# Designs tried in a protein design run: designed miniproteins, single chains. Part 23

Each design is a single chain, and the fold is of that chain. pLDDT is the mean over its residues in the fold that is shown.

## One batch from the design tools (miniprotein)

Design m770
Fold by ESMFold2-Fast:
Structure m770 (fold): chain A 95 residues (1-95)
Amino acid sequence: MLSKEEASELINKELEYVRELIEELRRILETADLSQEDKDFLQRVIQVYEDRLNYFKKQKEENKDDVDKLQGLLSQLVGFRGDLRRLLEGLKLHV
């Protein structure tokens, strides 16, 4: 079982990693030879992930003293990062 401090540190690292993956998606949006429809789709996807990242930041702040909730957030954030990485790898194969 993680301490509150350990959970908080791991959440911060995962939030930073997710932010970097979103930045990579934005780089693909700006530099890849995509149709307008694909650009519009990717822009919406990026917005959803940015909204989700802001949600996790807010939940961490609101639950900083609740280790069980922080552990739950960490688990969700790890899954979220995995989904984003899979999306990014898929885009690299088709661009």
Scores: mean pLDDT 82

Design m771
Fold by ESMFold2-Fast:
Structure m771 (fold): chain A 72 residues (1-72)
Amino acid sequence: GAAMGASLIADMKKLGASEEDALRAAAEGIREAGGVVPEALTPAALGDAMDSLSAEQRSAAGRLAVERASKA
């Protein structure tokens, strides 16, 4: 849900990512985990996309997003 998306974006911003880069990193993480990227890149839409994943896929999406943001 929206809280999960907002938390993930906030964590990536703490690593020095811009809001745009954090949103893109989250979208890429969702895609790499086998999820469907939402049309609108908002924390709420990204969180809802993550909620549609299995627990393992959701964990992978979050880790992949943070890894991308930490290298930016």
Scores: mean pLDDT 79

Design m772
Fold by ESMFold2-Fast:
Structure m772 (fold): chain A 109 residues (1-109)
Amino acid sequence: MTEAERAAERARRVVQAIKTLADNGASPEALVSAIRAAADYVIEVGKLDPERAVQLARELSEAAVYAVKKHGPEVADEVIEAFRRLAKELPEIAPVADEGIQRVKEVAK
């Protein structure tokens, strides 16, 4: 397994864990921590393989929107901040991060 493949696999596991945490009634603080960690791993992947980071950013967007739907506005602001950081650190995924921010704003009440 290449370094990029190993980094992507770690990132994907953290992204998948967000949905499991939301389903198991994790606190907003735990969800925010998991989303921030997932964003950090996506940034690491993007430094090795930007195209793979784009796909992971889409998967993170889906997981984050799911968490916001479960927990409402308590998680939304921190998710938006994480996506703004992704766009700043990885300009190649800025359109995906911006779409994620819009989707979070639409589902947050």
Scores: mean pLDDT 82

Design m773
Fold by ESMFold2-Fast:
Structure m773 (fold): chain A 58 residues (1-58)
Amino acid sequence: MPLLGAAIKGDLKTLKEAAKIYGKEEVLKVIREAITVARRTHDDEGLEKAEKVLKELE
């Protein structure tokens, strides 16, 4: 899913644009999924970036 990659990369601009199209709650759901994936794969950088964009969009 392209939005999952954007969340892991911390691409806030792409996520804000997606929120306009799909809605804020749907994008927040994808970011939470990205956090789960980063934790399972031990992607510390991706986890930090995904948590940061989650807080920015809340």
Scores: mean pLDDT 81

Design m774
Fold by ESMFold2-Fast:
Structure m774 (fold): chain A 84 residues (1-84)
Amino acid sequence: MSLRERRLAFLQEVLDNREELLKTMEELKVSQSSKERFEEVLKEAQDALENPEKYSDKEIMELEMEVGAFVLGIETLKVVEKRK
């Protein structure tokens, strides 16, 4: 598998878990603007999976990094909340 294929697979995994991630954000009381931005990034991820030829390797990398930052943020907030 190429690096590009692994990045697209990561985006697919996040989209498959979209409902759980959004529920977790709601439980963690994440701001409305952050939830809206995550939804926008997920729409771009879905378009990249449906039309990968429209996206360069750099664009797929940047999209993975942005999606990954949201996922890491959610996981970090979950850990902090459990310690309170």
Scores: mean pLDDT 82

Design m775
Fold by ESMFold2-Fast:
Structure m775 (fold): chain A 85 residues (1-85)
Amino acid sequence: SQSDIQQAIDLLQQARQDLQNGNVDTAIQNIDQAIRYLQRAYQQSGDSNVRQALSQAQVARNQLRQGDVDGAIQSIQNAIDSLNS
């Protein structure tokens, strides 16, 4: 739903700010919650932009696991851009 997409956008924007402020653990929590909203939105719509955003959010989570904060910020931005397309 559009509500699930908006919740995902808001959470991804918060995660980006969290990373810029050095709050990695909070960013991971917000990314994981965004992934849940995106999974639900994708199950309801099959939307390719939602699928791309979900993929980028998962990439960001993996980048944070590896300590790549800058890469994660870029992947989060790519996810947000996909949802606003």
Scores: mean pLDDT 90

Design m776
Fold by ESMFold2-Fast:
Structure m776 (fold): chain A 65 residues (1-65)
Amino acid sequence: MPTPQVTSLFSSVGKDEEPALSVQPPSSRVLSAKVERTDTSVTVTVTVQLPDGSTQTATLTIPIV
């Protein structure tokens, strides 16, 4: 019996390099949190995913001296 050639099917994945969203939480969770610091202020941006699949973003700016 002839041995068939092995084909590589991994070429369909790993092109976008985006994180896998295989998580299905029953409650809200933090998707990302970013802190930006400058000489005079700190800006915090948080993105949260709600149980219904929607997302919300909150931004807070704190002055520093």
Scores: mean pLDDT 64

Design m777
Fold by ESMFold2-Fast:
Structure m777 (fold): chain A 84 residues (1-84)
Amino acid sequence: MKDEAIELLEKAKEVVKQIPNPAVREKALQYLDRAIEAIRAGDLETAIGYVELAKEYLSQDDSPAAKEAVELLNKAIELLRKAL
C-alpha cells in the first residue's frame, strides 16, 4: 500500500507539471515531495497532511489537469489511511 501511494503521488506530480499556473504548480509539487518523503520516513499522518495541503492549492485551479491530480491524491489518501 505505501508503494502504491507513492506511485499515485508520482503520477499526480506529472499531471501537476501540466498546470499552467506556476504558483499552484510549484506549491503543489513542493507539498507532494514532502508527502513522499514522509511516507518513506514512515510518518503516514504527516504524509496525509501534505497531500491535503496539495489538494487545497489544486482546488483553486479550474484546469482539467488540476481535477485529475485531485482524484489521484484522493486515492493516495485512501491508501495511506488504510495503512494506518
Scores: mean pLDDT 85

Design m778
Fold by ESMFold2-Fast:
Structure m778 (fold): chain A 77 residues (1-77)
Amino acid sequence: SDAALEAKLQAILEKVKEVIAKLEPSMSEETRTKAAETAVYGVLAGHSDEEIIKALESLGLSREVAEKAIEVAKEAL
């Protein structure tokens, strides 16, 4: 059902946000939310890892943290 898919997507977004919070604890909640959405929706849209990394780096994430966010998003999807 659509409700089940929405719940799954929200759980994945929260998981990615938690990983970013652990690796970048000084990052604001707003930026962390945007980063998690960028990683999850980028993977869902079929963007390349390099395109997603570049977008995440523009939000202030290091390449290492960006790669981990993508890894977690892919594993959870």
Scores: mean pLDDT 85

Design m779
Fold by ESMFold2-Fast:
Structure m779 (fold): chain A 93 residues (1-93)
Amino acid sequence: TSLEKAQAALEKLGEALRLARERGDPERIIELLKEAVKYLESVEGADKKIVEEARKKAEEAIEALRRGDYETAIKYLEEMSRLAVEAANSAGV
């Protein structure tokens, strides 16, 4: 369901943000971000522009992680989390 997919996206984002704050494995954080984006894109009825903006923030976070820039990655992860909530709300979940 749309609610289950939105919850899955938010759970993956929460784990990614937690690991980033702990300076965890960047490849694991990147994998969680890719999964979160896939779940967000699968939320039926979500505003496509908000989902697209969230994807762009995920891409920016991934690039920061690849550079070892956890502070910049955390900033983009927090922005992506806000957008993910807005996307879920736009779908009525």
Scores: mean pLDDT 88

Design m780
Fold by ESMFold2-Fast:
Structure m780 (fold): chain A 84 residues (1-84)
Amino acid sequence: MKVFVPKRVEGTAGKPVTLVASGNEVMKEITIKVDGKVVAVSKNSEVSEATVTLDKAGTYTVTAVGTNSKGTTATATGTLVVKD
């Protein structure tokens, strides 16, 4: 049971950026968070995808939490760098 996010994603302020989290198995749920705010939830999938637009340049923490059908959880963390 593993969840993966890219360690670094780059975006531009005011423009959409796509964030993807994947599991090594079909997960009951995969949640993507940006600075603790939920931006996507997938159910019964091995992939979760969010398109987010951030108006302020900065460095944001991307966290993915996967839960399988047995209630086991895995977490992965990456960084979203937004430039002007």
Scores: mean pLDDT 85

Design m781
Fold by ESMFold2-Fast:
Order: sequence, then structure tokens, then C-alpha cells
Structure m781 (fold): chain A 98 residues (1-98)
Amino acid sequence: SEREKILAEVSAQLELVGLETQFILEYKRTGDPAYKEVAELIRKTNKEISKLTDPKEVLDLLLKTLDEIRKLLPKGSPGERAVEQLTAHLEELRKRVE
């Protein structure tokens, strides 16, 4: 339904903005360049999403970006847990738009 598409897109965008803010703050606190790199990935993904109209494509791009973030984040960082939780949430949203 149209409402399911809007819900999926809005939920994904809001969580992505929160995640970007979290990593910018962690970079400011720690100076670890990994946090800056993941924040830049999120920013680039947001620009790519603005070109998409299909919520499936939006969610697939977000899931791909979250996987890439996991590879860049230091093992055991606070951000790693947040990425895992967001990934699980978005995978569930993707099922609802299929």
C-alpha cells in the first residue's frame, strides 16, 4: 500500500539521520577517523536515496550501507550495536513492502 511505502521511507530516513549524528558526535569525542568515514557514507547514501522512489530500493541501499559501516567501525564500538539494531529493524520493514 502507499502508506506502507511512506512508512518504510520515513522510518529509514529518520533512523539514518540519527545514526549520522551519533557517529559525528563520536568522531568529535574520540578523534577516530572511522567515525568520520561512516558519517560520510551515511551522507552519501542520503543523497542517493533522494533519487529513488521505490521503498525496496531505498531499504536495499540502506542495508548495503549499514553492512559497509560495520566493516569500517572498530570492533566493540558503541556504534556497532546501534548498526546491528538498525539493520534488523530495516530488514523487517523490507519484508512489509515486499
Scores: mean pLDDT 78

Design m782
Fold by ESMFold2-Fast:
Structure m782 (fold): chain A 68 residues (1-68)
Amino acid sequence: VTVGDLIQSLQADPSQWRNVARQLVDAKLIDEATRNGFEVDNKEKGAEKTAAGLIALLQTLPPQTPVP
């Protein structure tokens, strides 16, 4: 799986944002504080806006970056 694949997955199903954020922490591409920030965003703004923020972060990374 690559960063590009995760962007496509989130665009197709925003509800997957927690699974994607966890994969990014496990891959050491984001830290736990960043992941916790998305949990706060989800409580305040909902899953669609949280997924959009996560997509924006992923777009700052090379799309070919491997994620286990």
Scores: mean pLDDT 82

Design m783
Fold by ESMFold2-Fast:
Structure m783 (fold): chain A 69 residues (1-69)
Amino acid sequence: MEKYLEEYKKLLLEEAGSYTEGKFKTEEERLVAAIVAELAVKAYKGELSDEEMREIQSMSGEELLKKYL
């Protein structure tokens, strides 16, 4: 689980880096941006319910990091 989490985190940062280099000051801001982008793709594909989308929209960056990382 921990190894999978670390690998996933690395992939998110790599994706965020290609789009957000120099725009975000912290690793946490970049991770939040990457998670939001991934969740937006899932919502577009219909993989998230309306209830899940509403919950995600109400979450802070810290809450998103705790839930998805």
Scores: mean pLDDT 65

Design m784
Fold by ESMFold2-Fast:
Structure m784 (fold): chain A 64 residues (1-64)
Amino acid sequence: MKELIEEVEKILKEDGFSDKKRGITLLAVRGVSPEELEKVIDTYYKDISEEEKEILLKRVEESK
């Protein structure tokens, strides 16, 4: 999991980490599982609202 989190952070930095919602959405599309993405959000991006988190998880579920 730690290696996954570091890879996630690297992608977010490259793809506009300053826009956290967009960065996390791009990460979700790049193949992180919904459950792993939820753990990353809960651990490192606590400023994301529950509503925003649900939307991102739903996008990952739909795109796989």
Scores: mean pLDDT 59

Design m785
Fold by ESMFold2-Fast:
Structure m785 (fold): chain A 84 residues (1-84)
Amino acid sequence: SKEEKLLEALQEGSLAATEAALASKDPEKRRELILLGASFGMAALHLIVTGDLEGAIKLVRETVEENPDDETARELLRRVEEIE
């Protein structure tokens, strides 16, 4: 289903951000990546609690707009927008 695909994408995005944070030796970059992963987690929670696909997608778009240079965020947005 669309909900399952979106949830999987959000979970994978959150994990990717966490792994990037753990690999980073820069405390500031680590903090930014942890917050990015938390934002994807909040979108996943919104989807689980409300079933609101459009609201969850909006939260992802807002997170990416706040992190325009982050590859993980951009890849997640492309994946999310392709979910029909």
Scores: mean pLDDT 79

Design m786
Fold by ESMFold2-Fast:
Structure m786 (fold): chain A 55 residues (1-55)
Amino acid sequence: MESVFETEFAKIIFKGDKATIYIKEDGEIKVYEMSKEEAYDLFLEFGVEEMRKEL
């Protein structure tokens, strides 16, 4: 894998112009497939560092 970005709750894999985001929630894995630019917008909005829902 060329670029893998991993957080406590999510894993993002970049490959070429595509990004795949894996989010683990309630024992299920939600998968989002999108463009690299869309993925950049998402991780900026949610703070890829933590993605905390509490506080």
Scores: mean pLDDT 64

Design m787
Fold by ESMFold2-Fast:
Structure m787 (fold): chain A 87 residues (1-87)
Amino acid sequence: APALPEVVEVEAPSEEEAQEIVEKLLKEGKIADIKGLDSSLALHIQVANLLLLGKRDEAIDLMAEAQGVDKEKWEERLRELEAELAA
């Protein structure tokens, strides 16, 4: 079955702690659901980390579902983010 990767809920009081937790969980092949941060910032951290792992389809789905954004417009934004992460 096409199951999404395991989601782990984590509370992080700071942006730095959230980034460290996301990195650790990503190395384990898991998605972090970060509490204690602005939801938009937590989402951007998760999307950037999925792109770094080459999980482009999962990054597109996550942003499209969370923000109700047109997948086609989000694909253009992901190309820009991929270019920024490569620089």
Scores: mean pLDDT 64

Design m788
Fold by ESMFold2-Fast:
Structure m788 (fold): chain A 68 residues (1-68)
Amino acid sequence: SEEEFRAELVEVTRAYVEKLADREGLTPEQRQALVDAATANVEELASRMPKDDPLALELYEMLREAVA
């Protein structure tokens, strides 16, 4: 469903940003700010994007690979 896709996209974004923050040695405050900004921006984008949109699928795949 679109709801499930949006939830997964937000979750993958969170995982990616947290992994990036760990790698870069960010402070807890910097990590939280990045997670909040990234997840809010992706949630807003996803709310306007259908699940079967090729760009939405590509974004999801890119983030999933970056987290792996």
Scores: mean pLDDT 77

Design m789
Fold by ESMFold2-Fast:
Structure m789 (fold): chain A 93 residues (1-93)
Amino acid sequence: MEEIIKENYETIEAFIEKQLAELERETEKLPPEEREVLLEGAETQGKLTKELIEKAYNKELTEEEKEKLTAEFREKAREMEEKLEEIRRKLEE
């Protein structure tokens, strides 16, 4: 799962960079003031999109969230073991 997210992030980043480069080329004929405003707007949008993807990919869990996830994982593992033991007991009888 983490590998798929990483590959998707890199692909989206490359796509954003390509779009910004194409926009820079297409705006060469525009007045400098209009070009700067348009490019700054596009760069800001690209940055916000990258930040959202980075937050999803590199989500920093608080210690409390880490403890809760670890506890939930342990509880689910225990329930699975108990169910497997019940099935084994029924098969032996």
Scores: mean pLDDT 59

Design m790
Fold by ESMFold2-Fast:
Structure m790 (fold): chain A 96 residues (1-96)
Amino acid sequence: VVEEALKIGREFQKKFDELVKQTGNPALAQSQTLKEMSKYAKEKLNSDEGAKSYEQASKLYQQIDDAGRYDLDLEIQAGVYQVKGGVEITIALRKK
């Protein structure tokens, strides 16, 4: 099941590339892609924690865009960890 989630990650990468082409804004494209990953985690993986974590990452990228900071040397770090009760996705803003 987790292996299928990793496989679908390639489809989300493709969606990210398409959104970058459509919006011209990588931060906004990443925010929208993470929003879709949140829906996938909730609906297909039955992971409320995963959905919440992807939603949080989406909001962080949206905040970067809203603040006009998408041109700053910032990155969002997202890690996927297996924990008791499911999969944890940890998200943090980091200055490069």
Scores: mean pLDDT 59

Design m791
Fold by ESMFold2-Fast:
Structure m791 (fold): chain A 95 residues (1-95)
Amino acid sequence: SKEEEEKAREEGRELARRIAEEGPAGVEEAARRGYESSVAAEAALVTLAELGDRESLDALAEALERVGAEGTPEQAARVGAAVGMGLMYESSLSL
């Protein structure tokens, strides 16, 4: 539902802000939570891109792909798509 998607987006934004403040220590926890919700994962990556925190964005993307590889092929594909969308958004800001 739209309400569930918006809640997941807000969660992703909060995860990104926490990572930007806490550094790499927050990345693994955020990756596990983002794996449960591809919407939250995408929102977190987009928010890190908007903050200009490329180091945290790359670390979160790598952690999400690693966690996704341990899941089902369908979950890995959903997480991979969210990572791809977040990285594409960051690239659009750099142009």
Scores: mean pLDDT 73

Design m792
Fold by ESMFold2-Fast:
Structure m792 (fold): chain A 89 residues (1-89)
Amino acid sequence: MEEEIKKLVEEFKKETIERVKALLDSYGVSDEEREEILKFVEETLDIASERIIQLAKKRNLSLEEVKALMEEVGDGILKVVEDYLKQKR
């Protein structure tokens, strides 16, 4: 169960990073800005992932509950990035 949660979290992190990359590519951001945004996203996902894994261990969360929390984190990150990019349009 714990290994399954860690795998789900890692797969979700990769999916969220790819979704952010696609968003950045669609807005045509500079390579420098792309790196800065991706670093922010990766650091934010790492912190959130560690906290979710610890919460899952402590509260015995199901895979569905972990997935729901990771989806909320990913959607929040995408919204923040898109709102930032829209301000630069």
Scores: mean pLDDT 83

Design m793
Fold by ESMFold2-Fast:
Parts: structure tokens; sequence; C-alpha cells
Structure m793 (fold): chain A 76 residues (1-76)
């Protein structure tokens, strides 16, 4: 059900927020992406993922590219 998917997405978002607060933006982005996979319509996770990716100059490469690929996938 969408309700259970949203609850899981929120838990993953909260773990992403914890990583973001610890300045582990790569882990934060990974958690937010997992939240979006649990509920692709979850706007909060998409906004938080974008914010985490802005911080990824400290952790460039695969995690930053994953965000771009995830957006393309969810738009399809």
Amino acid sequence: MAEERLAKAEQLKNEGNEAFNAKDYEKAAQRYEEAIKADPAFADARFNLALAVEKLPNKQGSPAEAFKEAIKLYEE
C-alpha cells in the first residue's frame, strides 16, 4: 500500500537527514535515493536528494551521477 511505502520512505529520509547532519552527504544521498525507490512520488526525498547532491563537491563521482540517473529513471 502507498501508506506503508510512504512510511518506509520517511524512515529512509530520516536516516538520510542524520547522515546529512553528520556531513556524510554521500550516505545522505544514498538514503534519499532509497526513499525515492520505496515511493517514487515522495517529493520530500527528491528535494532532500537534490540538496545533498549540492554538497557532493566533497564526494564527487558515482553518488552525484546516481542522482541524475535517478531523476531520469523516475521521469520515465
Scores: mean pLDDT 69

Design m794
Fold by ESMFold2-Fast:
Structure m794 (fold): chain A 98 residues (1-98)
Amino acid sequence: MKKKLEEERKKRVEDIKTQAENILSEADSVIARAKKLQEENPEKKELVDEALRHASEAIGYAITALIAAEVDPDLAEKYLQKATEHLNRAKKLLDEAE
């Protein structure tokens, strides 16, 4: 929508912020789950450490997306995609570790 570029951009920024906040909340839950698994199953430390690394990357990308949202929404959306990919990998690793 060429004639409403400013309005469209504001909508994209709002969506980016909402998605980033959701990823941060989900990543916090994943970290709590990973820490519990490591304490209960020390032999699975390798998989838990990898899951924690991916959760940390998801947080980093989500925060970067929040920072970039107002300046470069296209770049912020790419960071959200990377955050989602890392979050999903962390979840799969935890499921594998259980």
Scores: mean pLDDT 84

Design m795
Fold by ESMFold2-Fast:
Structure m795 (fold): chain A 85 residues (1-85)
Amino acid sequence: SKEKLIEELREKLEKNPSVDTFKKVIDHVREIAHRNRMPVVVTYLNKLLKDVDENGVSDKVIEDLIDIAELFLTEEELRALLEKI
């Protein structure tokens, strides 16, 4: 289910919250958003990437990324994302 995949993504991000890992996840989500012609999502992800660069990985950044994934990725895209990270 999509809910289980979102929970797995959250657990992976919280277990090892490195800036490098987070940037890799954001880059993969940005590639999906670009392929799907979702410019608003790309803009939000670019803002999130800037926040991570300036302030590191915060609970807010994790929650914002989870919200984007839950709202805008399909179950299939989320499963593919989890296989890359």
Scores: mean pLDDT 83

Design m796
Fold by ESMFold2-Fast:
Structure m796 (fold): chain A 64 residues (1-64)
Amino acid sequence: SSEKERVRQQAEEELAYADELIQQGRQLQQQDPKRGQALIQFGEGLREATELRLENELKRIEER
C-alpha cells in the first residue's frame, strides 16, 4: 500500500541519516575520540529506534 511505502521510505531516510552520523563520528574520533564515540553510539541508537518504530508502524497499518 502507499502508506506502507511512505513509512518504509521515511525509515530508509532516517536510517541513512543515522549511518551518516556514524560515519561523521568515526571521522571525528581522529580529533576528539570521546565526542566521536558518543556520536557513533547516538547514530547506532537512532538506527535501532528507527527499526523498532518501523516495525510498530507497519503492524498498525496492517488490517485490524
Scores: mean pLDDT 85

Design m797
Fold by ESMFold2-Fast:
Structure m797 (fold): chain A 64 residues (1-64)
Amino acid sequence: MEEAIKLGKEVGEKALALESVEEAFKLASEAAQKYPEQEEMGKIMAEAVGELARRKAAAEAAAA
């Protein structure tokens, strides 16, 4: 569990630092697939993906 949480945080931080939202989603999804039984890691990944999705939606709205 602790190793999965640590990996989740590292992947989440890397995903948020990426310029490509699509690449960030891919990293988060791959991490979740490796540790599907780890609820805490799943929550961290869901929050990171949700934040990226909100940023993408805001960028599209701002570009309109």
Scores: mean pLDDT 66

Design m798
Fold by ESMFold2-Fast:
Structure m798 (fold): chain A 83 residues (1-83)
Amino acid sequence: SVAERARELGEQIREEGERVAELARALGKDDAAEVTRRDTEQLVQLAEQAARENDEEMVEILQRAVERARGLAAQLEAELAAR
């Protein structure tokens, strides 16, 4: 269901957001880590709202947010490995 997908995406957003913030902090990008944590909290709240409202458009936006966070995590991990 839309509500189940939204809840799953909220969990994935939290996990990926924590990963990005951790990697940013490891690279000394403390401001970027703080912005990431703030954005992650907002997206998790949007996921919860999408689950309550069965908002298919928001589920699509949240899925793209997960994909972007995974891409950013991979980029930051590569940068950390190069140091």
Scores: mean pLDDT 88

Design m799
Fold by ESMFold2-Fast:
Structure m799 (fold): chain A 81 residues (1-81)
Amino acid sequence: MVEKLSGKGTFLVSVTVEEATPELVDRIKEILEKNGVKVLSVTSSARSIAVVVEGDGEDVTKAAEEISKLPGVTDVRVTRL
């Protein structure tokens, strides 16, 4: 369950994946940008993608829910920074 966040700020979107591919990273960035969220940085490891974003918490929550539905995504967490 993604926590409902509100208001503008900086957030960490932590995505646990079966395999961190460039295609999956690009899809995650597209979903965030489509929802009006600015991507500040992306860090990936073999099974994790961490994205620092700026935007409205409601938009970030909506994007995180869409990301959680992607094939190969096992968990999504959002933390306000």
Scores: mean pLDDT 82

Design m800
Fold by ESMFold2-Fast:
Structure m800 (fold): chain A 84 residues (1-84)
Amino acid sequence: AEALAKALVEKFGLPEATARRIAEEIVRAEREGRPISRALADELVRTYHVNPYGLASVLVELGFSPEFAQMVADALAAARRAHA
């Protein structure tokens, strides 16, 4: 959680408190074997302009499964298309 929160601040410019909250939600989603929520995907792309591929790459670097990283990227890409 801490390593992901740090990457969200350093690579994507998220505020520290928001990055910590989002990192905890992403870690929980992986532990539960589910995709991230639509609200979280929307927040990442609309408020913080997070690139889907960029986040997937960071998740793999931090030891998340490639399958989970792809699910996160797909959720962000779908949210970005809905608001294009």
Scores: mean pLDDT 82

Design m801
Fold by ESMFold2-Fast:
Structure m801 (fold): chain A 69 residues (1-69)
Amino acid sequence: EGIEKKLANRAITHANKVMEEADDDAESFNTQAVLEVKESWAHADNATNALSSSVNPMELVNNADKLFK
């Protein structure tokens, strides 16, 4: 018989329970994280626009390429 399958089923049931509890906490955390990211993007977007207007396009491309090493 599948003792390991019974154990796995119990672990899945427990994990689902923990996920349901964590979902409530994760929702508030994710909401705040999304807001912080949106604020960061707004600030970064302003900084990027300032850099783009003052930096040679080729230099900007070269810097971006280095990030994908």
Scores: mean pLDDT 60

Design m802
Fold by ESMFold2-Fast:
Structure m802 (fold): chain A 61 residues (1-61)
Amino acid sequence: SAVVERLKAALDAGDLAAVAALLARLPNQEDYDEAMTYLRGRLSEAQFAALEALARAARAA
C-alpha cells in the first residue's frame, strides 16, 4: 500500500506532521484506530500526544 509506505517513511524521518496528515486521510475510523494503536506502541508518550493533537487538527481542517 502506498499509504503504508508513506507512513513508514514519515515515521523514519520523525515527521509527525506528515504522519498526522496521512492519518487524517484514512477513509474510516477503524483504519485510523488501528494505525493509532500501532503508533502508540512505537512512539514516546510525548510524541504520541503531539501526533494525536496534530491528527485532530488535520481532521478538523
Scores: mean pLDDT 75

Design m803
Fold by ESMFold2-Fast:
Structure m803 (fold): chain A 62 residues (1-62)
Amino acid sequence: DELERLKEEFLRQLEALLRAGASRREAVLTVGKQAGLSEATANRLARLPVEEAAERIAEAAV
């Protein structure tokens, strides 16, 4: 499943940025922009738990 694969990939990227000291907002903005999301959409997703943010980014990227 492409959606499942992308969700795992984005979750891994978000977790890596958080471990490196990025804020949740910074991590979601970075990964979201790389996935083609607008800054406004990425900011909205930054309020979600990391796992849910990864899923929403994957949904937008499919």
Scores: mean pLDDT 82

Design m804
Fold by ESMFold2-Fast:
Structure m804 (fold): chain A 80 residues (1-80)
Amino acid sequence: SLVEEAEKIVKEAEQKIEENLDKLSDEQKKEVQKIYGEMLEAYEKLKLLEKTNPEEAQKQLELLKSKKEELFKIIEEGVK
C-alpha cells in the first residue's frame, strides 16, 4: 500500500538522522529537522488521502521520496 511505502521512507529517514545527527553542524541539524518535519506532514496527508483520493496520496508519496533524497544529501555532505 501507499501507506506502507511511505512508512518505510519515513523510517529510513529517521534511521539516517539518528546514525548521523552528532556529526552534523548546527545549521545542518536545523535543515534536517525542517525537511524531516515536512516529510511527517506529507506522510500524515498521505494516510488521510489513501482511501478517498489515491491520486493525491501518490503525489504525497512522490514528495516524500524527493524530500528523503534532499535529506540524505545534506547528511552525506555533512559527514564528509
Scores: mean pLDDT 86

Design m805
Fold by ESMFold2-Fast:
Structure m805 (fold): chain A 115 residues (1-115)
Amino acid sequence: GLYKAIEASFRQLAQQALEQARQDPSISEEGRRLIDETLEELVKKAIEVLKENEGASTEEIAKKIRERGLEIIDKKLAESKLSPQQLEKVKEILLRFLDGVVQVVKLMMELENSA
């Protein structure tokens, strides 16, 4: 179904973000761990928002996913013991992932609504 396809796309984006972090020698092991843990929470929350808002507009769902995702990212970064330089790198990867998640939602829901 649609939600399984969306979740698969979110998981693919998460794997791409993790691989990007692994290939960046400026990101510490602790930074990579924070990215991994945060990506899992972001994917879970995005799917929860989709399921809880069945029948809402694509724009409303996308906005809620972005708002909840930003709250999760800010909390995780604030609770971390990473240096400011590491936090900047981690935040950049997580924000890029969140942008990708929102784009997937917009594209896939528009395709379903047009069918």
Scores: mean pLDDT 85

